# Ledger of designs, part 1: designed miniproteins, single chains, continued (5)

Scores and structures below are computed, not measured.

Each design is a single chain, and the fold is of that chain. pLDDT is the mean over its residues in the fold that is shown.

## One batch from the design tools (miniprotein)

Design m16001
Fold by ESMFold2-Fast:
Structure m16001 (fold): chain A 97 residues (1-97)
Amino acid sequence: MSESELEAEIWESLVLMMVAIALSAETGEKAVEGLRKAVELVREMAESDDPAMRKAAVKAAEAVIEAAEKLAEKFPEYKEEFEKIKEEAREIKKKAE
């Protein structure tokens, strides 16, 4: 594994950890905050000129999209916030290709 591939794996792992924390959140507010932090990391990954980092950003964005869908079911009062997060993650994924 190259240094660039290792760095991408570390960033992807951090996003997946944030997603897992958001999915286990006891309140919708904490879940929204957790996913928004995850999306910020994914955005930074997608802005990289490193192909390994952009590829990792695509996978991380997919995890955020799936988590937002599950959390919208768990906390329907925050569904609009999760839909915004989901759309932002979709746009980031499209740009990272």
Scores: mean pLDDT 85

Design m16002
Fold by ESMFold2-Fast:
Structure m16002 (fold): chain A 68 residues (1-68)
Amino acid sequence: SAVLEEWLESGKYALEKLREENAPEEKIKELEYLVEQAERAIKDGDRSAASRYIVEFLELLSEYEKEK
């Protein structure tokens, strides 16, 4: 299944959007870290770890959007 790999592209796109919107640098760095960890987990074949990092990314992004 390519679902995690497709999410990785979407996550990178979301980060570019946040940079364009001048989101706080600390939020961008936190989300970037999670994308990097998810990418590494996918490469290592650890789909469970990748899923956890993806969930953390989505929760953090949702929390940030609620603070606007």
Scores: mean pLDDT 82

Design m16003
Fold by ESMFold2-Fast:
Structure m16003 (fold): chain A 100 residues (1-100)
Amino acid sequence: MTKEEIKQQLTEAVELAGRGILASGLDNADDLLEQLRLAALEAVEAIDNENYNLAIEKINKAIDIINQVLSQLPANHPERPKLEEALKKLKAIVSTLKNL
């Protein structure tokens, strides 16, 4: 896995999560989306600098934000599958970075 492939997978996971947050109907969706985007930008910068420990920290912040959204959504909310898929993708990226 190249740094470019990891950054692409991270971008796709964050975009999937962002769509779920925007469609969530939560009053604080815009704030959570801003926090997610900042964590993603910092993770990409860390990957470019080959600071994989920092990248893992920033991706875990993104995971925490998505878990916060999921905790506020009812069990049958239509956006839960997108957020759960984004979590799965982000956790896979963390596993990849730990093996670099």
Scores: mean pLDDT 88

Design m16004
Fold by ESMFold2-Fast:
Structure m16004 (fold): chain A 83 residues (1-83)
Amino acid sequence: SVEEFAEALSGAAAGDPEAFDRMIELLGKYLGPEVAEEIRRLYEEDRDAALQIAATVLSQLMNGDVEAARKAARAEIERARAR
């Protein structure tokens, strides 16, 4: 659920690795495994950027728009990789 995603994101932001793993699992279920894997990789390089992307995804999912969440995640990943 979106509430489970919000709780997982909050825990991940607080530095809980178990919450981070749950957040990535939920991202894969909502947005697909490719987007989830890119966010996982970004977390290893730039934790704050990855968490910010997850927060943007949460905002879109709270509006019930999974396609908007997927588009926002991809756009933010591209921005995080750009200089």
Scores: mean pLDDT 82

Design m16005
Fold by ESMFold2-Fast:
Structure m16005 (fold): chain A 100 residues (1-100)
Amino acid sequence: LDELWDEYIEALNNKDYERAQKLLLEALKKSTSDEEVKVLALQGYMLARETKNYDFFEEVVRILIEKKHEETLELLKKVAEKFNDKKSLEILEKLEKEFS
C-alpha cells in the first residue's frame, strides 16, 4: 500500500485526478484491512466531491459492496448525510438495492 499511497499523493499534488482515481480504486481492491478500506473509501468520497465525478464514486461503492464492507458503506452514508450530499446518498441507495 505504501507505494500506491505515495503515487496517489503525487497524483493529487499534480492535479492528475484521473490517475489518483485509478490508484485509489486499485488500493481498495487490494486492501484486506477494514481500517485501510475506511480511509481509502473516505478519500474516494472526498475526491469524487471535489471533482464532481459521481461515476468514480459509484465505482468505489461497487467495490465496497462486492467485498461486503458494510461498516464502510454505513460510514459513507453518515458522512454524505452530514454534508447534505443528496447525489451521493442516491448512488448509495441505488447500488445497495441492485446488490441486495
Scores: mean pLDDT 82

Design m16006
Fold by ESMFold2-Fast:
Structure m16006 (fold): chain A 60 residues (1-60)
Amino acid sequence: SKEELLKQAEESGLTIEDVEKNIARARELLEQGFAPRVVEHGLRELEDILKALKEKEKEK
């Protein structure tokens, strides 16, 4: 669930900048044709985490 992904990101100390960096890397791998199904899935999860972190930041 989105809550579980968000908790994992927070426990790992991932910031919005860290997630954006991971998204950029995943997009590079996707452009290279590396395991497109797996990378695309991971990219979608990272985008969901980024959205959740940005929503949390707006509540500060």
Scores: mean pLDDT 75

Design m16007
Fold by ESMFold2-Fast:
Structure m16007 (fold): chain A 55 residues (1-55)
Amino acid sequence: KTLTTAVGEVGTETADGNITLENGATLEKVSPNEFVDSVTGEVYTVNSDGTIVSS
């Protein structure tokens, strides 16, 4: 599934349930709709329409 961040960065949901952004960042799944960048700790929410928004 292809997802888009608030700044237009495209991300791809992986088979592991994580998201990989085009810039190489990996977002770890912490809940069904919430992900955390494992390096920065930034929290992202995935909306039902496929958009990703940061906290």
Scores: mean pLDDT 68

Design m16008
Fold by ESMFold2-Fast:
Structure m16008 (fold): chain A 62 residues (1-62)
Amino acid sequence: SFKSEIEKLYQNKDIVGLSSLLYKAKQENREDLAKLAEDKISALSAEQQARIKEEERRRELE
């Protein structure tokens, strides 16, 4: 199912795969699934940015 596939891609941190499922969910007018995919993509992007900021902070101390 779509929901299971979205969760699998999120666990694998596959933003590209999530974007593809988001597009497909929107084409099929599955707003609940599209919202879920958007939320997962947003969460992964925020996590990536937080890691970059932490690494920059450490480099300033070296």
Scores: mean pLDDT 76

Design m16009
Fold by ESMFold2-Fast:
Structure m16009 (fold): chain A 70 residues (1-70)
Amino acid sequence: STEEILKEIVELRPELKSYFERVIRVAEKFGVDTTELAKKALEIVKSSDDEVEIISKIDNFLDKMIEEAK
């Protein structure tokens, strides 16, 4: 579930908790698959130690999903 994946992400990057809560709210408002987004976000978080890179990649992926949902 989205909630289980988000818990794993927050355990890896506790400082990004508020960011991920905003990302999921935006995804829900635009009808984006929050589970698909959370899975991709977990992959990104595991692949990088750079907070700026992580945020940029997740923002870009969310933007693409929003465009595809329209």
Scores: mean pLDDT 84

Design m16010
Fold by ESMFold2-Fast:
Structure m16010 (fold): chain A 61 residues (1-61)
Amino acid sequence: MEEERKAAEKTREGAAKVAEQLGAEAGAQMGIHQGKEVGKDLGEEAGRLAAEAGREGALAG
């Protein structure tokens, strides 16, 4: 019984890991698309702010 329970536990753990990986991949795919759009907007904004700060620094000092 104990060995049978252990084998069943290992099977459940394996199945759970595979399901978790597939779910994570699907969720990551959706999140990557949203993250890329937000990341592009934030990257452009940060780049503009950095360029502006650099120009201000050059003008002030």
Scores: mean pLDDT 65

Design m16011
Fold by ESMFold2-Fast:
Structure m16011 (fold): chain A 86 residues (1-86)
Amino acid sequence: SSFERRLEERVEELKEEIKNAKDGGEARGALVRLIKALEEAGLSQEEIAKKLREALELIGVKLSDEEALEIVKEVLEKKDVLPELE
């Protein structure tokens, strides 16, 4: 649908922001925006976690599905707080 296409376009824009981030702060901001945009679009936390993993791989961070899901839960509970990524 046109809505799904717009969501995919927005996800790609945010992935590009993450990939081109100048520092960890810019990357964290883009990751928080990605998580919130997907939640507002009605994606499940598991679906958001999968998209988060894809975005993190662009900056060299490898997470398990479980670790990504924990990050999604923390961001949604704490509003704009991302845990330190190693």
Scores: mean pLDDT 73

Design m16012
Fold by ESMFold2-Fast:
Structure m16012 (fold): chain A 77 residues (1-77)
Amino acid sequence: VEEKLRRARREAEEAAEELVREAGLSREEAEEIQRILLESIEEAERAYREGASEEEVIKILQEGVAEAARRAEEALA
């Protein structure tokens, strides 16, 4: 789980540059999406420390990704 959390954090950190370069989002919008991702990772890390199952941790991460995706779609509209 810790390895998955570390990978997710790295991917979130890299996502802002990719969103600007590949998707054409503004830096401000990309940073907002990155913040949503990083906040969900922080929540998942906290849940894991408090004894949450791997399933619960993954669910938190997936909900964060879904929220970030919705925000990206709104920004591109």
Scores: mean pLDDT 77

Design m16013
Fold by ESMFold2-Fast:
Structure m16013 (fold): chain A 75 residues (1-75)
Amino acid sequence: SALVERAKELMRERLRLLEELRALHAAGVSADSPEVQALRQRLAELVREIERLYSQLSPEERAEVEEFVAELLAA
């Protein structure tokens, strides 16, 4: 399903952005910095797109995306 592949893509991107935020915090970059604010905005947009896609997925398609996310987090 094109929706499943898109959801997997967005979940992978979300994980990447969270990793970037973590790296900035570790480097001592302020939460008020333009870089951190831009990443938070991108994350908020991404979460909204994921929620919209999830509402269109069947229970089987949701399970496939959840399995994919669990696999990413286990790596």
Scores: mean pLDDT 86

Design m16014
Fold by ESMFold2-Fast:
Structure m16014 (fold): chain A 74 residues (1-74)
Amino acid sequence: MKELHIELGDIAEKQGEKLDKAGQYRLAGNNYLAAGRHYELAGDPEKSKEMFQKSGKAYEKAGDFEKSQQAYQL
């Protein structure tokens, strides 16, 4: 189960990176948020926090300040 969450987190992180590079910031934020949740469930709080920070930054770039603030609080 933890291994599956690591794999899903890695997939979501890579998708988030591709979307962020493409300027699709809201979708990037969604993928980074999903990656953070998967890493959290996998028991990796450091990687989880990193993803939540990237999610917050992506939502900020998208102009979604409410979601950005929520992501930074995780």
Scores: mean pLDDT 86

Design m16015
Fold by ESMFold2-Fast:
Structure m16015 (fold): chain A 80 residues (1-80)
Amino acid sequence: NPVEKLVEIYEEILNQPTREEALKLINEKLDELNELRSQLTPEEVRELLKKIYELAKEKSDTSEYARDYADVLELKLEES
């Protein structure tokens, strides 16, 4: 299930305490993230964004990237 794999990768990214560490992990996982994202239907993309938003909110107190990403996803979910 590409949604569940993406959630797992994003949870790992959102667990990084600094933006630098999160971006490094994103760069290491970029090919896999792009491959998995290309397999998603529009409905699965919405499901993924909701799950990642919940995780980002949960991790916002301990992760700079999670805090920033939660704000971005909140706007995106409202518009989408």
Scores: mean pLDDT 80

Design m16016
Fold by ESMFold2-Fast:
Structure m16016 (fold): chain A 65 residues (1-65)
Amino acid sequence: TPASAGTPSNPNHSAEEKAVIREASRKAAEVVKNETDQKEIDLKIKEIGDEAAARIAAIRAEEAA
């Protein structure tokens, strides 16, 4: 099933987390705009999502310290 790459507004995210989410959403949109191969789109979107999740986790870990 094709997944939505949408990034809804979330008041529980910090400004830095929101910036990461916005950047990931922007990169995903760029991939969809510039790629015609659905397999490549899916792979790149997954990579972007994984990077964003890792960055958010790192930000939260640093905030907890």
Scores: mean pLDDT 73

Design m16017
Fold by ESMFold2-Fast:
Structure m16017 (fold): chain A 81 residues (1-81)
Amino acid sequence: MISEEAAELAGELLRAGLEAGLSPERATGLALLAIGTAFQGALTGKEEVAIEAIRRALEAVRRGDAEGAFEALAEGARASE
């Protein structure tokens, strides 16, 4: 399963998304994408790459850049193959 660090970051991403004004649906989608990216990284031995992508997404959402957050997770998913 994913690390506790990845799970905590996904939870922070959900909370930060809601605080940034994302709908519950979009915030949940962002968190689920982060969890999926973390699972991909864990399966391929690239969990550090996945965690870094989640951290970049969290920084983007905290800046009010929801599109950048989704882009960071999509790049992380590709990089963690």
Scores: mean pLDDT 80

Design m16018
Fold by ESMFold2-Fast:
Structure m16018 (fold): chain A 74 residues (1-74)
Amino acid sequence: SKEELRKEAEELRKRAEELERKGKELIAQGKALIASGNAEDVEKGKKLLLEGESLLGLAGIQYGIANILEKKAS
């Protein structure tokens, strides 16, 4: 039903928001390590940036799916 599609879209958006929050936190931590760090901190920071960007990418995909479901429900 259209109501089921809207509910699924809302659940996907909430999950995407959580991934976005986690991704932004990892990016902030990574940037701080790179800015303040020796070679070991810079390498750790780069890994956190990669992980954070990956979570942001996944969040974007989930937002995209939610948008498609909302359009189908209209």
Scores: mean pLDDT 89

Design m16019
Fold by ESMFold2-Fast:
Structure m16019 (fold): chain A 68 residues (1-68)
Amino acid sequence: SAEEEQIEKILASFRAYLESLNVPEEEKERLLAEIREVLEDPSLSKDEKDARIMALMNEALRLVRRRE
């Protein structure tokens, strides 16, 4: 379906972004799976989906920029 094609294109863009950040493979696949679940959740509004995806991207940045 057009929706499935759009989700796959969005996921491909996020995969490229996570790869550019050198996110570990296991964490990358987990984050992409969570993004897919958010995008496919019919109970969430667009704003709620955008907020959750933003949170996941911030988590990815934290994983690669952690300072301790």
Scores: mean pLDDT 81

Design m16020
Fold by ESMFold2-Fast:
Structure m16020 (fold): chain A 105 residues (1-105)
Amino acid sequence: KLEELRRELERLGLGDVIEAIRRLVQPLRDAGLDDLAERIELAAAELVLALIRKAPIEEIMELARRYLELLKEALLLQHPDADEEKLEERMEEVLKEAEEILKKE
């Protein structure tokens, strides 16, 4: 599934996006959290493809929330002393900004 999404992104000339996603999750893989890293890569790839195909805003926002929730889980696993409330607030800020941008298209 992840390989299929990577191939689709490569066909669209977005190999740099694939590499950026891979770099984003590399610390998780280095820590032995390969399953979580793969879930994040998959969620990110699905979100990028949904944006490119201009999926309904509702679908894009659901994919974005899933992606950010996985990032929050990963960050808290790597940094258990991180401010979870502050991360949750930042996630909601990013989602609100994304929705506003998508509605303006």
Scores: mean pLDDT 78

Design m16021
Fold by ESMFold2-Fast:
Structure m16021 (fold): chain A 74 residues (1-74)
Amino acid sequence: MIEKIAEEVAKETGISLEVAKLIAELFLKDPNITAEEIAKAVEEKLGKKISVEKAAKALLIASKLLLEEKEKEL
């Protein structure tokens, strides 16, 4: 799941795969996480800066993919 979300996020937003993987991991731990919290966590853990706009777009992609996976499980 993390790999699938990370690849799609990287393709759609142009952020690095490393950052996209961290975003996927954070979202799967807390689906209610905000774009601002993600941008801050990326800066704190990886020392890299992403815009809140890109973080928000990444969350939308991750939410869609997680919903599709959950629907298949149910």
Scores: mean pLDDT 79

Design m16022
Fold by ESMFold2-Fast:
Structure m16022 (fold): chain A 86 residues (1-86)
Amino acid sequence: AVDKSEFDSPEKQKAFLQEVIAQLQALKEAGKLSEQETLELEAAQIYLNLEAYEEAASALRGIVLRVGLDQETFQKLLELEKLLKS
């Protein structure tokens, strides 16, 4: 079956959050994250490990906005956060 939503399963939600964390970890390794953003990234990883996907998405969205990652990633995090709040 062709999926109609990028976030129609917990597995897809987790995979997307893991992808965003990997992108931000690459920025950390390049020295492009502040100390505060690094701590927020660690908190987002803890939320993800606890399956607290709303909290993980919210934390990642804040970092993505500040570091100037692509607008698509920001919008997808916002959509996931809205889905999980309902």
Scores: mean pLDDT 81

Design m16023
Fold by ESMFold2-Fast:
Structure m16023 (fold): chain A 123 residues (1-123)
Amino acid sequence: MDKILEEAYERARRIAERLGIPEEVLEKIYEEVEKIWKDPNYKSTFLSGSDQALVKAILDSIKNKGGVFPEVADLSAVDAIAALIVRLAAEKSGVPAERLLAALREEGVSQKTIDFLERLLSN
C-alpha cells in the first residue's frame, strides 16, 4: 500500500468513527479510491460517475501539482485524500455536511482542506 494512502485511510478511519460511519462502508470507499490512484482509467461500479470524476480530478491534482484543482497542491495530500474518503462514505451513510465538517475540524484536518471540501459540497 502507498504510504500516503495508508496514512490517509488511518486518518479517515478516526474521522468516520466520530461520525458513526460503518467501517465496511469506509473500507469499500477506500478500495475504490486506491484503485483510481493506481489506475486513472479504472471504471468504478460502486461510485457514481460524478463521484468517480471528482476522485480522479483530486488524485490527479495531488500527483501532478496541477489539473482541475490546482489549489490541492497547497494542501496536505494525506488530509485531502482522508477528507475525500470520509465525504464519500458520509454521503452513503446519510451523514449531514455540517457534522462531517465538524468532525474534520475535531480530527485536526487543516482549515484550507476543510474550506476546499466545503466548496465541493456546495456544488
Scores: mean pLDDT 81

Design m16024
Fold by ESMFold2-Fast:
Structure m16024 (fold): chain A 55 residues (1-55)
Amino acid sequence: SREEKLKELKKKIEELRKKMRELMENAPTPTQYVSIAIRYIGELLELEREMKELE
């Protein structure tokens, strides 16, 4: 259902935010830090857009 899909998206967003934070905190170089940020920010924006469309 639409409600189930919203719950899945919210869970994915929370999981991605946690993973991004952990990876960024443990990034040994600025280049790796930026690469992590670019990837996860893009992915988060896409998921947030999907969630907005379902609301």
Scores: mean pLDDT 81

Design m16025
Fold by ESMFold2-Fast:
Structure m16025 (fold): chain A 102 residues (1-102)
Amino acid sequence: MSRFDELYSQMPEDVQARIDEIRREVDELVRRADELMRTASPEVRLQIEIEVGVLRIHVATLMLSIAQMAVKGAPQEEIDRLIDEARRAIEQARARIDQLVA
């Protein structure tokens, strides 16, 4: 956490805004998952918890990579690729969770 906070303060404002957007999307999905788990069976609840856990680890890893690349002045195309990967991961997790409760 301390290392990410340090990198976050050093990165360009446009990249900070894009990371903040990804964080808000993850927080919204986690909140939605928590609501769904309240009425889910124990088996479905466990599956939702696994999906959320995997997503959180994946996105945290991508966010750290984005922060490191941005601070080093990496090409915008590489930063865009990682952000797109994070958004795809969130979308796939959302679709998977929705299928579990359908």
Scores: mean pLDDT 85

Design m16026
Fold by ESMFold2-Fast:
Structure m16026 (fold): chain A 69 residues (1-69)
Amino acid sequence: DIDDQIRMLESAVQLGAYGLPGVGAQVLDRYVEQGFISEEEAEELKLAMYNHDLERGLEIVEEIRKRLG
């Protein structure tokens, strides 16, 4: 279910932005391996998480949701 995958992606971004970017990055790498997100999308999300920019991270997830829906 795309909605479930998006919710888990949002959770990973929130966790990463709250100071656990390594944990968030592991989830993103898995989603790239599964073909759910692109390497470019993962790089943008990792950058947002490393900068603790939750707002930007969630904005990128919203763009991914629109692309998939």
Scores: mean pLDDT 82

Design m16027
Fold by ESMFold2-Fast:
Structure m16027 (fold): chain A 73 residues (1-73)
Amino acid sequence: KYVEEAADYIIELAKEIGGEADREEVIRMLEEDGEAAVALVEDMALSAGLSKEEAKEKAEKVRELIEKARAEA
């Protein structure tokens, strides 16, 4: 549930920069390697022209969602 919310967040960010993210791959990354997902969000935000601070905020949002998902497991 929180994993799906994090995936939707990443997919929407990808759309904002004119790209696409594979939902199944994003969910898999969130479940298997949350740190890779956080790094991906930061990289995508920077590629979209966001500041380092904004990129960090978006990455932190994804990290929080991953932590909530893991706390329920």
Scores: mean pLDDT 75

Design m16028
Fold by ESMFold2-Fast:
Structure m16028 (fold): chain A 104 residues (1-104)
Amino acid sequence: MLSLEEILRLIGIILRAIGLKLDVEKMDIDEEVKKLLLEAAELIVKAGLALLREDFKKAIELAKKAIELAKKALKLSTDEKAKKIAQELIELAEEVIRLAKKAE
């Protein structure tokens, strides 16, 4: 079971992923990189919502997919801001996995 502090942290992760998605939508960057970052951010939101519903397996699966897409964006991107967003998305998804594994 998630503690109140862990629930609040998870809400923070969801809100940050939404914020990063909005930032990416405004960026004039490579279209493939942009699509990968938008999909990774959306998967982190879905992973966080799954974890709030105590669907630990789905949360981990969605977060792992987000990490794969964000890592691909990081490798393909030449834009410094896009690379920084990709790295932050990886860190947010890794935190969702950490919270899910502790709650099992």
Scores: mean pLDDT 90

Design m16029
Fold by ESMFold2-Fast:
Structure m16029 (fold): chain A 66 residues (1-66)
Amino acid sequence: LTAAEILALLLANPSATLAQISALIGDEAGLSNAVIAAILSISVATVAANIATAKTLLAQKLAAIA
């Protein structure tokens, strides 16, 4: 999946936050958790949690439309 496809799917998900979407897009772009944390002004632990949650929500959304 491209970053644009991930963004579109997560934006359509009512459970996804902008922080979760932004963290996942940054992760897919190859940014470190520390860089994403600095950009979003959140902790590294929160970035890791947001990426994990966004990946779970993306997987659930993809399963729901299959």
Scores: mean pLDDT 71

Design m16030
Fold by ESMFold2-Fast:
Structure m16030 (fold): chain A 84 residues (1-84)
Amino acid sequence: MEEEAKKKAENYYNFGKASYQRALEAVRAGDLRLAESYVNAMKFSAEAAKKIAESGLAPEVAQKYYDEINKLVEEARAALEAAR
């Protein structure tokens, strides 16, 4: 159960990182609506990691992934706002 929770948290973190890269690509392409969709995908992955942390099965690693995804959300938002 703990290893499954860690793997699930890692998968959400990897999805969040992929969504971050896609958001930056969308900003560069001028597709701000698509960029906002990827930022929302990152927020979804952050909340999923937070729920895993709250479950108590992998709290430290899941909390770390939640914090790291939120930092990437702030960076993606800054890029999106700069492109407006």
Scores: mean pLDDT 84

Design m16031
Fold by ESMFold2-Fast:
Structure m16031 (fold): chain A 87 residues (1-87)
Amino acid sequence: MIPREFFEELAKLGSNFDPNKVVKVGDKTYYGPLLLDKETAEKYGLKTKEEQLDPVLQMEALEKIINDPESPFKTVEELKEALKKRL
């Protein structure tokens, strides 16, 4: 389980706790408190827009991402740095 403190820090950085946050950067659209792109969200089980905006499901997706050997992000810290670069 990802520490709640870490999720709250990322949600504040990405969305300022807005679960309905949508950001478009270049050819990619990023959704929800962690600003996951649609393809990444769908790969880790967030198949609908409502699921892609759900903070609980985004937290579950984040755990799956860091535990997936195929993911470009191997640690929670790498995801945090990627999120900072989107802002």
Scores: mean pLDDT 65

Design m16032
Fold by ESMFold2-Fast:
Structure m16032 (fold): chain A 65 residues (1-65)
Amino acid sequence: MSPKEKVQQMMVEISNLMHDNNVPQDEQDKLLQDFSSRVQEALDAGDWKRIEEEVEKAKEEVKKL
């Protein structure tokens, strides 16, 4: 699976987690926008470990909402 495909799968998982936790749409949009920005920076740098760290942080933020 390509790095882009893995990121897309992770985005879907985070989106599903937000739905399961009844996160408001405006908060979902903000979290996904912030996450996408950080992940894009890591992808441009080729830093896969940073991408994984950002995914874990996003999941923790969703659980706090």
Scores: mean pLDDT 76

Design m16033
Fold by ESMFold2-Fast:
Structure m16033 (fold): chain A 86 residues (1-86)
Amino acid sequence: SEELEKALKLGLEEISKLPDPDLAQLLKRGLENTAEILLKEGKTAYLARLTTPEGQEVTVLLDGSKSEAINHRIEKGIIELLKEIP
């Protein structure tokens, strides 16, 4: 949970650097919701880098179970896995 809390803080700091406030708000909500689910379920998380269509890079937190959609984006190089969080 301590590593998850550190990853959440880091992700929120990176999101705050985005020039689009609507996108920043959407990503903050997604990150906080993902962190809450992972803390409640005790699941492994992944810290990942996402590149937006505008070329902005953001750090996000992903559920370790990963959906097919997330796996497909990793395979396409749109999402880069940075760190596994226990």
Scores: mean pLDDT 62

Design m16034
Fold by ESMFold2-Fast:
Structure m16034 (fold): chain A 60 residues (1-60)
Amino acid sequence: SARQELIQRNEEAARVLEELIEQMRSQNSTDPRQQMMILFLEATLEAEKFVSERLRELLE
């Protein structure tokens, strides 16, 4: 179904985002702008996980 495809795409996007966050954290930058970007990406990741969980619940 379209909802299952959307969940799968969101989960794949979340994996890519997790890898990007890990890469940026590994640079151990003291730049406040990079630190803010990491926080933004982490918030985006949590939002995508939340959406996927809610979509799964709506399918039950």
Scores: mean pLDDT 80

Design m16035
Fold by ESMFold2-Fast:
Structure m16035 (fold): chain A 100 residues (1-100)
Amino acid sequence: SNLEKVRRILEALRAHPAAEAFRRPLSQADGVDPSKLDAYVSLEELEAAVENGAIRSVEEFKEMVDAMVDQIRAAAPPGSPLQQAADELKALVDEEIEKL
C-alpha cells in the first residue's frame, strides 16, 4: 500500500546521517533566515503527517520533501554542510522511491 511504502522511505531516511540536520526546526544559528522557510517541514512533523493521514501517497510525500529541500538550498549558504545534507536527503528519497 502507499502508506507502507511511505513508512519504508521514512525509516530509511531516519536512519541516514543527513536526516539528523532536519529533525528539528531550523534557525539563524544554522545559517538560514527562518522567514524564508515557510514551506519547511521538520522530519518529526513529516512523520506525524504520515501517521495522521495528512500524507496519503508517495507522490505527496515526495512533493513535500522536494519543496523543503528546494527552500533549504535557496536559504542556506552556498556549499554549506546544510546544503550538502539537503542534497543527500533528496537523493536518498529518490533512490528509495526507485526501489518500490
Scores: mean pLDDT 78

Design m16036
Fold by ESMFold2-Fast:
Structure m16036 (fold): chain A 60 residues (1-60)
Amino acid sequence: SLVEELQKRREELAQRDARTRKKAIEFMLEYYDFKKQRNIPLTEREKKRIEEAKAELEQQ
């Protein structure tokens, strides 16, 4: 039925969006790792963002 087709499409879009979000978080974490490798000190705010990002990846 049309309803079943729409449900499948919604699931496919949700999975794609989840993958895009995960990649964005991974890119942000790579950026902070880059700062660490260059001995640029991380602020308390940046450390909190890293913690929140890791928690979000574990939830996905």
Scores: mean pLDDT 78

